# Ledger of designs, part 34: designed miniproteins, single chains, continued (5)

Each design is a single chain, and the fold is of that chain. pLDDT is the mean over its residues in the fold that is shown.

## One batch from the design tools (miniprotein)

Design m17233
Fold by ESMFold2-Fast:
Structure m17233 (fold): chain A 56 residues (1-56)
Amino acid sequence: AASAAQVEAAGKEAVEKAKENNYRISDEEVEELARKYGVTKEELERAALRIYLEEE
């Protein structure tokens, strides 16, 4: 189980990477970020979606 802060940080970095690449991020990049922050791919995707929706 990852801390909420690590999940949030992973989600933010995923959103920033997506913004740099026309809102596209590869599965490999998601897996690499999940490993970097010690979170699951699902936790990262969920956090990134939430952050994206909050910015909308």
Scores: mean pLDDT 76

Design m17234
Fold by ESMFold2-Fast:
Structure m17234 (fold): chain A 70 residues (1-70)
Amino acid sequence: GRAAADEIVRLAREGRLEEALALLEEVVRTNSPEEAEKIAKYAVHQLLEAGHEEEALRLGRAFAELMRRR
């Protein structure tokens, strides 16, 4: 839940975007589609609120791609 979203946000804010994306992929693989969407939306929202628009956009695109392949 929220702990995973908070970790994704932390990694992305530290410039560790590849690790944030890997954790997002794990979240999509191990959770229901509904729960994965909640986690991803929370992470994107937190990054946008923090001014990390580029990281938020990349995370959102990666989530959409992962959900399409499911």
Scores: mean pLDDT 85

Design m17235
Fold by ESMFold2-Fast:
Structure m17235 (fold): chain A 101 residues (1-101)
Amino acid sequence: SKDYESLVKKYEEELKKNPNDAKAYFYLGLAYFELGKYDEAIKSFEKAIELDPDSDIAALSYLYLSELYRVMFQYDLAEKYLEKAKSLLDKVSDETARLIL
């Protein structure tokens, strides 16, 4: 069963306790993406990047923003965010990238 609405509630509750949790915004973005709530997914991924811009979470958020814009047929934006993801992944340790991707 799709329980992505429960994941949204879970991470919204976590963000009430820690409003600067970049990882919680990333997972909230994933849940919104799976629900087809693309505007909410974009805002959540953008917030994750804002809170931790030079991180694994930022690199993954750029990767999912690229996929999101591809699904929306916004290919120029998809390519732009994919290049940002690649640039950050090149700076992340190979071990960290392999564990998350």
Scores: mean pLDDT 83

Design m17236
Fold by ESMFold2-Fast:
Structure m17236 (fold): chain A 70 residues (1-70)
Amino acid sequence: DLAEIEKLLNEVKEKAPEVAELVDKAIEAIRKGDYDTAEKLLVQVYLKHPELKELIEKAGRLLRRLKEEE
């Protein structure tokens, strides 16, 4: 569900505004169906803010489900 992924990523932006640009690019990539770019951007967010691991991993699992459904 795209809406759930966007909700999780917006929570990441709220907790870490410094990665908002990376998160916005990830959301844009997901909306375009570019899931590989979105995953790479989420890895960059995780490396900058490992304390947000649980939110990022949950978003990543939902993203992988979208890739399989395609």
Scores: mean pLDDT 81

Design m17237
Fold by ESMFold2-Fast:
Structure m17237 (fold): chain A 70 residues (1-70)
Amino acid sequence: SLAELEEELTRLVVEAVELTKAKGDEEAGRRLSELVLRYQRELDATTDPEERAELVRRTIEEVRKLIEEI
């Protein structure tokens, strides 16, 4: 469900924030902030539930890739 996807994204963002702070990786922290801001802008512009779910799935993948680089 969309709620389950949003919960997973929230958990991954928290993990990424904690990892960037623990490692002092300012570049990863900046990229994460930019990714989250872009996600929020796109989410605000999207009213269709299926498009919102696709946006969440895409953002989850991007956060996972960032975590792998930290």
Scores: mean pLDDT 86

Design m17238
Fold by ESMFold2-Fast:
Structure m17238 (fold): chain A 116 residues (1-116)
Amino acid sequence: DKAKELYDRGIELYKQGKYEEAVKAFREAVALDPSLAEAHYLLGKVLYKLGRYDEAIEAYRRAVFADPSLEEAIKNLVKLLKELGRYDEAIEFLRETLKIDPSNEVAKKLLEEVEK
């Protein structure tokens, strides 16, 4: 399973602080298997550490699309959008998440916090 091998390689590179190499490994992993939500999520985290914020946002969005229950991707996406002052995008994302799953307690709590 080439996608899993690239995902594992990306994790090891991330642990070593080799962020640019980790991005390449995770991008290859998600190209082979777009349903690997964790790979999209870790790609977003690495891109965030590199200051590549628009790419990090896209990676987090793809992680949530692949697995809407991936709480950490929802939290990190909303946190990043708030850090960038993109509150309208955070509200829109959370409203769309709740249309898909009205029982998503993480999205409900984050939406309440952003609308205050």
Scores: mean pLDDT 89

Design m17239
Fold by ESMFold2-Fast:
Order: sequence, then structure tokens, then C-alpha cells
Structure m17239 (fold): chain A 69 residues (1-69)
Amino acid sequence: EELKKRAMLIYAKNTAELADALVQRDPAAAPTAIRMAEHAKKSADYYGVEEAKKIAEDALQRMREALAA
């Protein structure tokens, strides 16, 4: 229970940081970063971890903004 929540939160945070780093190094990586953030959001939603879902949604928004720039 708690372990699943912690694992999902760590996964979402790590995925968001990796997505941010990918786009910062290469803007052409934005589509890949978007897919990573979307997967993290779906996983967080599946496990019902709202905090992790918000981290993934915020990252997804940043990735979409990077793609639009």
C-alpha cells in the first residue's frame, strides 16, 4: 500500500526529471518526453496515486509547451 504509493511517486518524479533533461539537451526529443510523461500519468492513474498523477500531468504540460515553442 504505502510502498506502492512511494514507488509510483518516485517513478513519476524521476520520469519528470528525465523528460525535462531530455528536452533541455535536445528540443527534438519533446515527442519522446511527451510519451514518457503520458506513460507515467497512466501508471499513476492505474495505481490511484493522485500526487504522482499531478507530477506527471505537470511534466506533460511542460513537454507540450516545449514542443509548441
Scores: mean pLDDT 83

Design m17240
Fold by ESMFold2-Fast:
Structure m17240 (fold): chain A 67 residues (1-67)
Amino acid sequence: MEKAVDEAVEVLDAAGDLVTASHVRMLYAIGKSSGKVEEAAREMARLARRNGLEEAARILEEAVEEA
């Protein structure tokens, strides 16, 4: 999961979507502190997809499916 979040954030940063990258980082931090990392990852994937960044969304969705 940590690797997938880092990879998704790199894709978002490269695309210039700093707002979505920031939200993904925040959701992951909240998920880690609450023990709900998988739920946070699904929400991050939805956010990336809504903003047209399918590559980042796929990275996060695949990480959830493997967990």
Scores: mean pLDDT 77

Design m17241
Fold by ESMFold2-Fast:
Structure m17241 (fold): chain A 64 residues (1-64)
Amino acid sequence: MKKIAVVASSDEEKGRELAEEIREKTGADLVVLAVGASPEEAEELARELGEKYGGEAGVYGAEE
């Protein structure tokens, strides 16, 4: 089962830095950067990816 992290950020560079930190902290198999996504859009994407890959999906940055 894959562990998936969706990182939401309005800035690509900041989002990329956060995605790298999340990958290191969580050991996620797949990290997806959602640039300009709303919290709702990031949650929807996480749900779709979790269903598609049969994994656990979490959203980071969108609630902060």
Scores: mean pLDDT 75

Design m17242
Fold by ESMFold2-Fast:
Structure m17242 (fold): chain A 58 residues (1-58)
Amino acid sequence: MENLKKGIEALKAGNYDEAIKYFQKAIEDGVKEAIPLLARAYFLKGKEDEADKLMAEA
């Protein structure tokens, strides 16, 4: 849960690289709720293809 919160804070601050890092850690910890947030971080960074792939595999 800590990694999820830090990812959300980074996303709100516009720190997309940090948001991606924390959401990936949250997913590794079993927090599946981080998957759509990781997709959003990829989209906002300009990686729409990566976001679409992640959502299709979820």
Scores: mean pLDDT 76

Design m17243
Fold by ESMFold2-Fast:
Structure m17243 (fold): chain A 65 residues (1-65)
Amino acid sequence: MLKRTAELAKRLGVSIETVQVALAILSGKFSDETLEKIAKLYGVSMSEAREVAERIRELEAELER
């Protein structure tokens, strides 16, 4: 897990913390309130985390092409 998060952070040019919040969004297991608390704890903006989550979805789709 940690290695994959670090690799995604390098590929996207963002912090490991931003990728962790983005992956939490993609999991669909957390409420918006919980995600906001996690983002604040890591010092990440929700808008940045959502943008990174969208980029991860695009990368996964491209790898399946």
Scores: mean pLDDT 77

Design m17244
Fold by ESMFold2-Fast:
Structure m17244 (fold): chain A 56 residues (1-56)
Amino acid sequence: SGSEGLKLASEAGKLAVENNNTEASELAGRAVSSAMSGMGRTGKLLGEEAIRIAKG
């Protein structure tokens, strides 16, 4: 299941928009794609990294 990765990616996407951070937004999109493609672990890691980048 990619549900955790999808939740993290959604949070990262919101933060990226709030902070006008294109890198975090792109990485959040990749996290969603990875989670939906069966790469749930990769999606989670990318989502966590996107949140980190979005926060500064």
Scores: mean pLDDT 77

Design m17245
Fold by ESMFold2-Fast:
Structure m17245 (fold): chain A 60 residues (1-60)
Amino acid sequence: SPLEIGKELYEKGKYVLAAKAYEGAIQRDPNNKEAWKLLAEAYEKAGDTEKAEIYRQKAN
């Protein structure tokens, strides 16, 4: 699944690619709060703190 692909990319330090995979998961299910949390975390690790804050709010 895109969510599991994103988690694998995140573990490998490929945070931008992980974020794109999580965005794919969200496109399939916008109500998946786990995917929004993981997207926020990926952007935080990529150094995009502004996007991380925005997506963290969507997870809650």
Scores: mean pLDDT 85

Design m17246
Fold by ESMFold2-Fast:
Structure m17246 (fold): chain A 58 residues (1-58)
Amino acid sequence: EEDIKRFAEAGEKVGRNGALTVAEHRGLPAPSPEELDRYAELGRKAGEQNAKDLEAAK
């Protein structure tokens, strides 16, 4: 339960930071706040799924 929350938070941060880093390195315009929120949400969901997959694998 707590692991799922921690993975979700980590995924959210990674998604947001990853979108910013990729845009910077590729010379693209910075993503809009709405796009950053979408990437953060995708990262959060991926983090939750990864935590569930790890628990299922135990």
Scores: mean pLDDT 75

Design m17247
Fold by ESMFold2-Fast:
Parts: sequence; structure tokens; C-alpha cells
Structure m17247 (fold): chain A 65 residues (1-65)
Amino acid sequence: MEKEKKEKEAKELLELAKKNEKKSEEFRRLGDELLEKGDRRGAVIAYASGEVNYMSALIFKRIAK
């Protein structure tokens, strides 16, 4: 039954999207904290990691639909 397989795949992708979206928010927050402390290199790495996780979340959401 193909419906059950599609539902499982969609749920799995949405779970990955939510996880990556939360990681993106965490990295953005970490970047802000590092920037405030004067760690510009750490802030850039954190922001870049957040952006990658955000883009991954968008891709997973797109495929799940």
C-alpha cells in the first residue's frame, strides 16, 4: 500500500526539517552571543552553520509536500 510509505517518508522528512530548523535557530543565537563577546570568527562559523541547517530544512519541507 503506497499511501503508508508516502506518509512515513513525509513524516521522516518533516521531522528532519524541524530538527534542522531548530538547529538553525540555535546556531543563529550562538552566533549573536559570540559576536557580542568579540569572537568574530566563531560568530561567522555559527551563522554559516545556521544557514546550512535552515536551507536543509527548506529542502526537506519542499520534498515532503
Scores: mean pLDDT 82

Design m17248
Fold by ESMFold2-Fast:
Structure m17248 (fold): chain A 62 residues (1-62)
Amino acid sequence: MRDEIREFLNKYAEKIEKLIEEGKLTLDEAQELMAKLVDLINEGKLEEAEELIEKFFKEKEK
């Protein structure tokens, strides 16, 4: 459901904010990630959105 998708994005927003505070992620990177996730969700590509965010976090963990 669309509300659940928005709550999902909100959870990732909080995690991203914490990563920015810890110096692991820049505000610019967070903004670009959020924009791409919103675009994918709006197009019904939820699976691709999940892949994008997981790949992004894996890249930041390295």
Scores: mean pLDDT 73

Design m17250
Fold by ESMFold2-Fast:
Structure m17250 (fold): chain A 92 residues (1-92)
Amino acid sequence: SKSAEEGAKQAAEEAEKAGAKAEAEVKGGEVIITLEGANPAVAMGALAGAVAAWLNGAEASVKIEGDKVTVTVKAKTAELAGQGALEVAKGL
């Protein structure tokens, strides 16, 4: 939906403030944030944000591959997944 795509875009813009290159996409009702050039502090922020999303009823996963961090957020709606992804990004 447009609202989920807008949330994903806002999450990418917020994540770039942490000093990594960020992209976000909506896929199958999930929001996927990809961070490139991430340092360990950004990775720790992504882990903390994923835990916060989980505590608020979303499903979240974090994959770390060198300096690439991928956060996937899934919720009852794509719009809620977008909101959860934005909250993760604000914590980076």
Scores: mean pLDDT 78

Design m17251
Fold by ESMFold2-Fast:
Structure m17251 (fold): chain A 77 residues (1-77)
Amino acid sequence: VKPLDLEALPEREKAVLRVLLRHGPLSVREIAELTGLSQSTVSRHLRKLKELGLVEERDGLYSVRPDLEQLLRLVLE
């Protein structure tokens, strides 16, 4: 992932990343509840974030990649 791509992210993708940084591994439902977005909207944004290599999925839970956590906290918090 290029550093410039983090700044170019739409606000809804940034909102999903902030929630994951604050609350740890979360399901689509939990992210939807915390962001106020629909589950389908969250799933679409998570797909894009996975394609960018910013988030990972394990056992139906989504989290920010550990190697990017510090960088994303700096950019988004």
Scores: mean pLDDT 77

Design m17252
Fold by ESMFold2-Fast:
Structure m17252 (fold): chain A 65 residues (1-65)
Amino acid sequence: MKVDEKEVKRALADMYEALGDIAEKQGRFDEAAEWYEKAAQLYSEAGDTEHAERMRKKAEEVRKK
């Protein structure tokens, strides 16, 4: 039995999104942007284009701070 790679990528993306949110709240905007970009990449690879777009927007907003 192979683990569903898309499901694993989605779970990892959720984790990176949470790390980005924490970094943003701590004022670590560069780190937050990197986490959101990693989440966007994984959501995109998992086929979750809507979440990927949201993460890219968060990364851009954080970079402006």
Scores: mean pLDDT 82

Design m17253
Fold by ESMFold2-Fast:
Structure m17253 (fold): chain A 92 residues (1-92)
Amino acid sequence: SIERIIGLVLQLIGYNIDGQNVQVLVKNDEVRLEISGLTEEQLKKLTEYFKKLEKEGYKVEIEVKGDTLKAKIKGLNDEQQYELLEAVLSTL
Protein backbone atom coordinates (compact mmCIF):
# COMPACT_ATOMS: atom_id res chain seq x y z
CA SER A 1 0.00 0.00 0.00
CA ILE A 2 1.01 3.64 -0.46
CA GLU A 3 1.05 4.10 3.35
CA ARG A 4 3.75 1.40 3.69
CA ILE A 5 5.76 3.10 0.93
CA ILE A 6 5.47 6.53 2.62
CA GLY A 7 6.81 5.01 5.86
CA LEU A 8 9.91 3.68 4.09
CA VAL A 9 10.43 6.97 2.20
CA LEU A 10 10.39 8.90 5.50
CA GLN A 11 12.88 6.41 7.00
CA LEU A 12 15.19 6.77 3.97
CA ILE A 13 15.02 10.60 4.12
CA GLY A 14 16.01 10.30 7.80
CA TYR A 15 19.49 9.21 6.63
CA ASN A 16 20.14 12.89 5.79
CA ILE A 17 20.63 13.29 9.56
CA ASP A 18 23.51 10.74 9.42
CA GLY A 19 25.40 12.66 6.68
CA GLN A 20 23.88 10.80 3.71
CA ASN A 21 21.53 12.66 1.36
CA VAL A 22 18.57 10.60 0.18
CA GLN A 23 15.98 11.91 -2.27
CA VAL A 24 13.02 9.70 -3.17
CA LEU A 25 10.07 10.22 -5.49
CA VAL A 26 7.35 7.56 -5.76
CA LYS A 27 4.66 8.05 -8.41
CA ASN A 28 2.26 5.39 -9.70
CA ASP A 29 4.52 2.53 -10.96
CA GLU A 30 7.77 4.57 -10.79
CA VAL A 31 10.46 5.12 -8.14
CA ARG A 32 13.17 7.77 -8.56
CA LEU A 33 16.05 7.70 -6.13
CA GLU A 34 19.16 9.82 -5.58
CA ILE A 35 21.57 8.87 -2.79
CA SER A 36 24.87 10.60 -2.03
CA GLY A 37 27.52 9.67 0.53
CA LEU A 38 27.49 5.96 -0.36
CA THR A 39 30.37 3.65 0.53
CA GLU A 40 31.91 1.52 -2.24
CA GLU A 41 30.16 -1.59 -0.81
CA GLN A 42 26.75 0.15 -0.59
CA LEU A 43 27.13 1.45 -4.16
CA LYS A 44 28.00 -2.07 -5.40
CA LYS A 45 25.06 -3.72 -3.60
CA LEU A 46 22.57 -1.12 -4.87
CA THR A 47 23.91 -1.34 -8.43
CA GLU A 48 23.63 -5.17 -8.35
CA TYR A 49 20.05 -4.93 -7.04
CA PHE A 50 18.99 -2.51 -9.79
CA LYS A 51 20.71 -4.66 -12.46
CA LYS A 52 18.70 -7.65 -11.17
CA LEU A 53 15.48 -5.63 -11.62
CA GLU A 54 16.54 -4.70 -15.18
CA LYS A 55 17.14 -8.41 -15.94
CA GLU A 56 13.62 -9.17 -14.62
CA GLY A 57 12.14 -6.83 -17.26
CA TYR A 58 11.71 -3.54 -15.37
CA LYS A 59 12.67 -0.25 -17.01
CA VAL A 60 15.78 0.72 -15.04
CA GLU A 61 18.00 3.76 -15.51
CA ILE A 62 21.14 4.01 -13.35
CA GLU A 63 23.68 6.82 -13.14
CA VAL A 64 26.73 6.63 -10.85
CA LYS A 65 29.02 9.62 -10.19
CA GLY A 66 31.55 9.34 -7.37
CA ASP A 67 29.65 8.35 -4.20
CA THR A 68 26.26 9.32 -5.71
CA LEU A 69 23.74 6.92 -7.24
CA LYS A 70 20.71 8.06 -9.26
CA ALA A 71 18.16 5.43 -10.24
CA LYS A 72 14.76 5.42 -11.93
CA ILE A 73 12.68 2.25 -12.01
CA LYS A 74 9.35 1.88 -13.85
CA GLY A 75 6.82 -0.94 -13.99
CA LEU A 76 6.68 -1.64 -10.23
CA ASN A 77 3.43 -2.33 -8.38
CA ASP A 78 2.94 -1.14 -4.76
CA GLU A 79 4.42 -4.32 -3.24
CA GLN A 80 7.46 -4.20 -5.55
CA GLN A 81 7.99 -0.49 -4.74
CA TYR A 82 7.91 -1.39 -1.04
CA GLU A 83 10.43 -4.22 -1.59
CA LEU A 84 12.71 -1.88 -3.57
CA LEU A 85 12.69 0.82 -0.86
CA GLU A 86 13.21 -1.82 1.87
CA ALA A 87 16.19 -3.26 -0.06
CA VAL A 88 17.68 0.24 -0.44
CA LEU A 89 17.18 0.96 3.28
CA SER A 90 18.83 -2.37 4.23
CA THR A 91 22.04 -1.35 2.38
CA LEU A 92 22.35 1.96 4.29
Scores: mean pLDDT 73

Design m17254
Fold by ESMFold2-Fast:
Structure m17254 (fold): chain A 81 residues (1-81)
Amino acid sequence: SAELEEKLKKVKEEVLKEEKEIIDKLPKEEYEKLLKELEEAKKRYEEKLKEAKTEEQKKIVESMLEVLDELIEYVKEKIEK
């Protein structure tokens, strides 16, 4: 499914850009709360990945996990600075 893969790649790039811009504008006190929320979301998507029955479902969940992982690392970097 080249069409699904290309679409997921574009959506991932757009979501990451938009979410990072939002994170950059958040008050510093919100970063630790956001990190916790992102880590809980990751845990939920890891469970969804285990439940995925089709290759297409797996690809979608994997793309969401990649987005969450990058956002978690981005927020961690903001907290460290």
Scores: mean pLDDT 85

Design m17255
Fold by ESMFold2-Fast:
Structure m17255 (fold): chain A 55 residues (1-55)
Amino acid sequence: MSEAEIEAMVEEIIAAGEAGDEERMRQLLTELRQRLSPEQVNRALELLAKRVAER
């Protein structure tokens, strides 16, 4: 998965969270963990945390 695809998935997770769609958010997080290496998962989670902190 490319950096752009990781960023797009992170933004989709944030959008689902802001919409209160917890099931969608969990589904996306599960897909992220299944499709990415451990290093890419850590990168995605850091990006997610940064985006959430900016809100």
Scores: mean pLDDT 77

Design m17256
Fold by ESMFold2-Fast:
Order: structure tokens, then C-alpha cells, then sequence
Structure m17256 (fold): chain A 65 residues (1-65)
């Protein structure tokens, strides 16, 4: 499993996917690959398996650059 920083392209794709909707683990896996589970654990505060755009932004700020 690879941790580390998210690329600017991955961050843009996540922001676009989250625009007006919640992200599922499957959508995160399509963008982040094996890091999706770690990202979900950081952003999914209520543990329901989805991430809102508001929950996404602080995690992207922590992992991008």
C-alpha cells in the first residue's frame, strides 16, 4: 500500500466527482487506487462509506502538496 501525497490531477478529479454529490469507496478507488481505503478512513467521519464535498476539502489540503 502506497501512502504519500495526492497528485494535482487526482485532487481535481476528486473535486469534480464530489461536485453536488457524495463520493463512494468505488469512486475513490477509480481515482486513488490502493490508497482509497486510507483516504476514506481520514475523510469519512461518520463511517457511512461516503464522503461529502465539505469533508473532502480539508483532507485534500492535508495530502496535496
Amino acid sequence: VVTGTITAEQAAALREAAAGRRLSLAELESILGPDAGVFMGLADVDGDGTISAAELEPVLEALVV
Scores: mean pLDDT 71

Design m17257
Fold by ESMFold2-Fast:
Structure m17257 (fold): chain A 98 residues (1-98)
Amino acid sequence: KRVEEAVSLLADPDPEKRARGALELGELGEEALPYVDKLRWLAENDEDPRVRAAAARALGEIGKKHPELARETLEKALSDEDPRVREAAREALKKIEE
């Protein structure tokens, strides 16, 4: 199943695969709700900025219907050290605030 495949990618040692898993969960929307806490953790804590940016984008998609689940993590990501993560957070917040 697509959800289980995306979730398995989040534990991969390759950051490109973890980023892909996070983006795929964002595309699945409501089906990704059981994993929203893991996406928040990745956006705040993953060692690779590509993964943090991908998780922020996924939270933006989920946050369109559930802004309360994404807003705090995305606001923290606006202060991330990497400009790609900050940009992903800005775009995600724009999506959930409309």
Scores: mean pLDDT 87

Design m17258
Fold by ESMFold2-Fast:
Structure m17258 (fold): chain A 67 residues (1-67)
Amino acid sequence: APKVYEVPETTTIKEVVDKFFGDKPLEEIKITSNGLPIPHSLLDTKPAKGTEIKFKYGDEEVIVKFV
């Protein structure tokens, strides 16, 4: 099962990408919430408390909950 990580709700989506996938091309990272894609225009935004976002690169999957 994928491991769920918790980050403060003051964290931007881009800061999560940089933490887990900072060495990877952004175009190859699939970012979804509840199965819906998140556009790159929202990367500098801070998700609402309780939001879960899935990040996928190749066979690596990370789920992050904003608390």
Scores: mean pLDDT 81

Design m17259
Fold by ESMFold2-Fast:
Structure m17259 (fold): chain A 55 residues (1-55)
Amino acid sequence: ADQAIVDAASEAGVAFARENGLRLGPAPLTPQQTADAQAVVKVANDEIAREEARL
C-alpha cells in the first residue's frame, strides 16, 4: 500500500540528481542522493505508521 510513496521518494531523488546536471540513464545515484531518497522514504513510512496508530 506504501508503494506510491516509495515511488514518489525515488522519483524525487532522480529529479534532484537531474536538476544538478547528473546523468541518471546508465549512471547510479550518488551516495548523497541515495541517502536523501532513503531519508524521505523513512519519513513517509513514519508518517503512515503514525496515521495508522491513530485509528
Scores: mean pLDDT 63

Design m17260
Fold by ESMFold2-Fast:
Structure m17260 (fold): chain A 97 residues (1-97)
Amino acid sequence: SRERELAAEMLKSLGKQYGYEEVGERLAEALLKGPDEARRLLEEILKEQMERYKNDQEQTEKILEFAKRARDVIRLAEQALTDERVFAAMEELVRVG
C-alpha cells in the first residue's frame, strides 16, 4: 500500500541519517509486510544493540533516539490508513527529504 511505501522510504532515510543504513533497510522491508513485523524486528534490534553498547552512554542514547523515531514512523503508517491528513503529511516529508 502507498502508506507503507512512504513509511518504508522514511525508515530508510532515518537509518541513513543515524548511520544505521542496513537497519533502516531491514525495517523498511519488514514494514512492507506489516507494521507488527516492523515493530518485532525493531524491538529485537534494540534489545541486541542495548546489550552490546550497555557501557557506552552516547551510543545507547543514539540507539534509543533512533528507535523512538522508527516507532513514530511505524505509527504514522498505521494512522495514514484511515487519516488522509496523516497520509498527506507523510507525502510532504518524503518529498522534501
Scores: mean pLDDT 85

Design m17261
Fold by ESMFold2-Fast:
Structure m17261 (fold): chain A 81 residues (1-81)
Amino acid sequence: MEDIEKARKALSEGKYDEAVKLFEEAIKKDPNNAEAYILLGEAYLRQGKLDEAIEAFKKAIEVDPNNERAKRGLELLEKSK
C-alpha cells in the first residue's frame, strides 16, 4: 500500500511517467490490487494513452468484478470509440 500512496502523490503532482512506473511496481507486489490498476488507467488517460488505459481498467475488473469505478472508467473509454 505504501507504493500506491507514493504513486498517487506523483499523479497529483503531474508526474505521470513516474506515477505509471510506481503503479506498475505496486501491481507487481500486489497483483490483486484493483485500485492500483484503476489509478494506472487514470495516469494513462492523463497522458492521452487510451489503449493502455482500457487495458488497465479491464485488469481492474478481472481483479474486482464488482468495482463500479473500474466499470465506469471502461464504459467511458469504450464510448470514445
Scores: mean pLDDT 81

Design m17262
Fold by ESMFold2-Fast:
Structure m17262 (fold): chain A 83 residues (1-83)
Amino acid sequence: PSEEELDREVYEALGLIYLYLGKKAMEQGKPEEAVKDYRKALELFEKAGASEELIRDVYRNLAKAYEALGKTEEAEEWRKKAE
């Protein structure tokens, strides 16, 4: 693969790692940590040109994390992006 293709693959792999870390943070009752991890996953997936399905999965998880923080307005914004 070209350097550009390798960069996209690396960004997607890192995005998946951060998505996993965010889900683990939520399981551990750490929604603030989950938000940071999910935001990093989103940034990496955008750089990778990841599928809309994968990006929407991050949006849904961000909505749940913000909801757990009591940040209803932000949670609703992320839910709308997932539609």
Scores: mean pLDDT 85

Design m17263
Fold by ESMFold2-Fast:
Structure m17263 (fold): chain A 80 residues (1-80)
Amino acid sequence: GIEELKQKFSEAVLNKDTDEAADALVTIMESANEEEQEFILSTLKTLKELGFDDIVDAVKEKLKSKSNDDLLLKLDTKLS
């Protein structure tokens, strides 16, 4: 469930496993409602501002690989 995905994301971040963190976060985003998606997009913007560009870039690449153009556009708009 979402709790296991949140735990996986936190563990991946602590282990500096960018690919696992991106996989968990994208899966959460795809299952999230609009409010949760906006929260995650805002969090990714904050992470980029804090210098965690690698996680943000990995999320973008994962969204591209899944052809999730809607979430990719929302993320690119949020990061602008």
Scores: mean pLDDT 81

Design m17264
Fold by ESMFold2-Fast:
Structure m17264 (fold): chain A 80 residues (1-80)
Amino acid sequence: KKVTLILDNGTKVEIELSEEDTMKDVGKKIIEADKNAEPVGISIEELETLNPELAKELLEEIKKNEEVNLGELMVKLSLK
């Protein structure tokens, strides 16, 4: 399915998600969708290693929604 991600810098990127995609795949797809979003994409790729619990929660929220503000969602999940 197609999902629109709003990045921390306000940039919107559209990615194709499958059920098998991990947060590493999401990060890679962000980089492929917008070269200027490469720092955000790299951070998302690393998230699964640095905080696998947050990565899992973030991935589930992305799968449930057609548009997600990644910056806001990451802050919200980190406070939980």
Scores: mean pLDDT 74

Design m17265
Fold by ESMFold2-Fast:
Structure m17265 (fold): chain A 82 residues (1-82)
Amino acid sequence: SKEERGEVTLEEASLTVKLLNALLLAKLKNNEEAIKKAEELLLELSELYKKYLEGKISAEEFLEKAKEIEKRVEELIKELKE
């Protein structure tokens, strides 16, 4: 539905901003491992969104997998703040 597409697009945009902020923080801390992890998560999110746009996965599958990416992003941000 149009509403499901809107929810997927908003979630992708929100996670992308959160990941870009994590990447910036990692760069400011000169943490090469965290930079690499943030870049890998950005690529994973981009590929997941591309699969959704190409009709290869459902909105529900996208949102479930995006939630797992979000958890990994939050763990990365927590490690960067320690």
Scores: mean pLDDT 87

Design m17266
Fold by ESMFold2-Fast:
Parts: C-alpha cells; sequence; structure tokens
Structure m17266 (fold): chain A 64 residues (1-64)
C-alpha cells in the first residue's frame, strides 16, 4: 500500500543518512521517484507522503 511504502522510505532515509537535513532531502527524492515509477494517483501520493514523513519523524525521535 502507499502507507507501507511510505513507512519503509521514511525509516530508511532516517536510518541511512548522516543528519536530519540529509534524511529529509533524500526522502523527498525517494518519494518523488516512487510516485513517478509506480504511477501513483494524487490521492495515493498524498497517502505515501504522509506515511513517509511520519515514519521519518518517528525514527529521528527514536534516535535521540
Amino acid sequence: TPESMGRVLGRHAAEHSPDEETARRRLDEYVEKVVRDQGLSPEEAERLRRAAYEALERTLEEQK
């Protein structure tokens, strides 16, 4: 689902980036690529983005 993909992308960006700024930039790139490659609708893209950024924030908070 878009939510499952988003969570994986957000967690990956947070875990594999040296800092928060880099994690956010890489997540933006991953999300744009997935939306394009999978041909997601605007609604599916919004669901993916929401899940991705929520997972990013949660993973960054867990690293504190």
Scores: mean pLDDT 80

Design m17267
Fold by ESMFold2-Fast:
Structure m17267 (fold): chain A 80 residues (1-80)
Amino acid sequence: PSKEELREAARQSLEAARELLEKAEKALEEGDKEKAIKYAILAMFLALVAGSEAYLAGDEELVKEAEEIFKRVKELLEKI
């Protein structure tokens, strides 16, 4: 794929990761630890995919965004 295609794929994966992280945070607030863990793991996976796509695209800013989402997921999992 082209660098632009990889950058677009990374943006889509990041958007999905953010949505899943939001769902995980909401589930944790509602006391549903099992649901929170499931959404958090999916968000973590998509953040890793996004980071890989961003790295291959040479987009350092998107790499940092993926790393930040990964860090937030890890922090959420530590609260469970």
Scores: mean pLDDT 88

Design m17268
Fold by ESMFold2-Fast:
Structure m17268 (fold): chain A 82 residues (1-82)
Amino acid sequence: SPIERRRIEAEAKAGVLEMHLYELIKEAEKKGDEEKKKKLEELLDEVVELSDRIAKAETEEEIREEEERLEELYKKAKEIEA
């Protein structure tokens, strides 16, 4: 199914982002950057919620919306890292 393949790909991308955010959180903690750590933890919560939504996506419209949200979260991660 095209939708199932897109869910698998989106779930994989979300998982990669989760791992990246864990590393950034550890880095912020080592540097004592509490504000950056908090922003990263809030973003991690959004990624976890998005992963649940991706898993529940059953239509082309639903999966497209979650794919777009995933790209937004990747952008937010880059903005916090910069």
Scores: mean pLDDT 87

Design m17269
Fold by ESMFold2-Fast:
Structure m17269 (fold): chain A 63 residues (1-63)
Amino acid sequence: GPDISKINQLIGEILRLIGEILDLEAQLAQSTDPEKQQQLQQQIAELNKQINQLLQQLDDLSK
């Protein structure tokens, strides 16, 4: 059966990363500097990659 403790840990980590993305998105929305916009977009992309890895681990635990 699924490991509920591990599932809850992964969900918590995903929610934390989503919070970080929302902060970076707010910074991106306020930025008019193309270089800063590219840096923020790269950071958001890296966090999305981490979320996808955690989602894959969560999916594997539900099988």
Scores: mean pLDDT 87

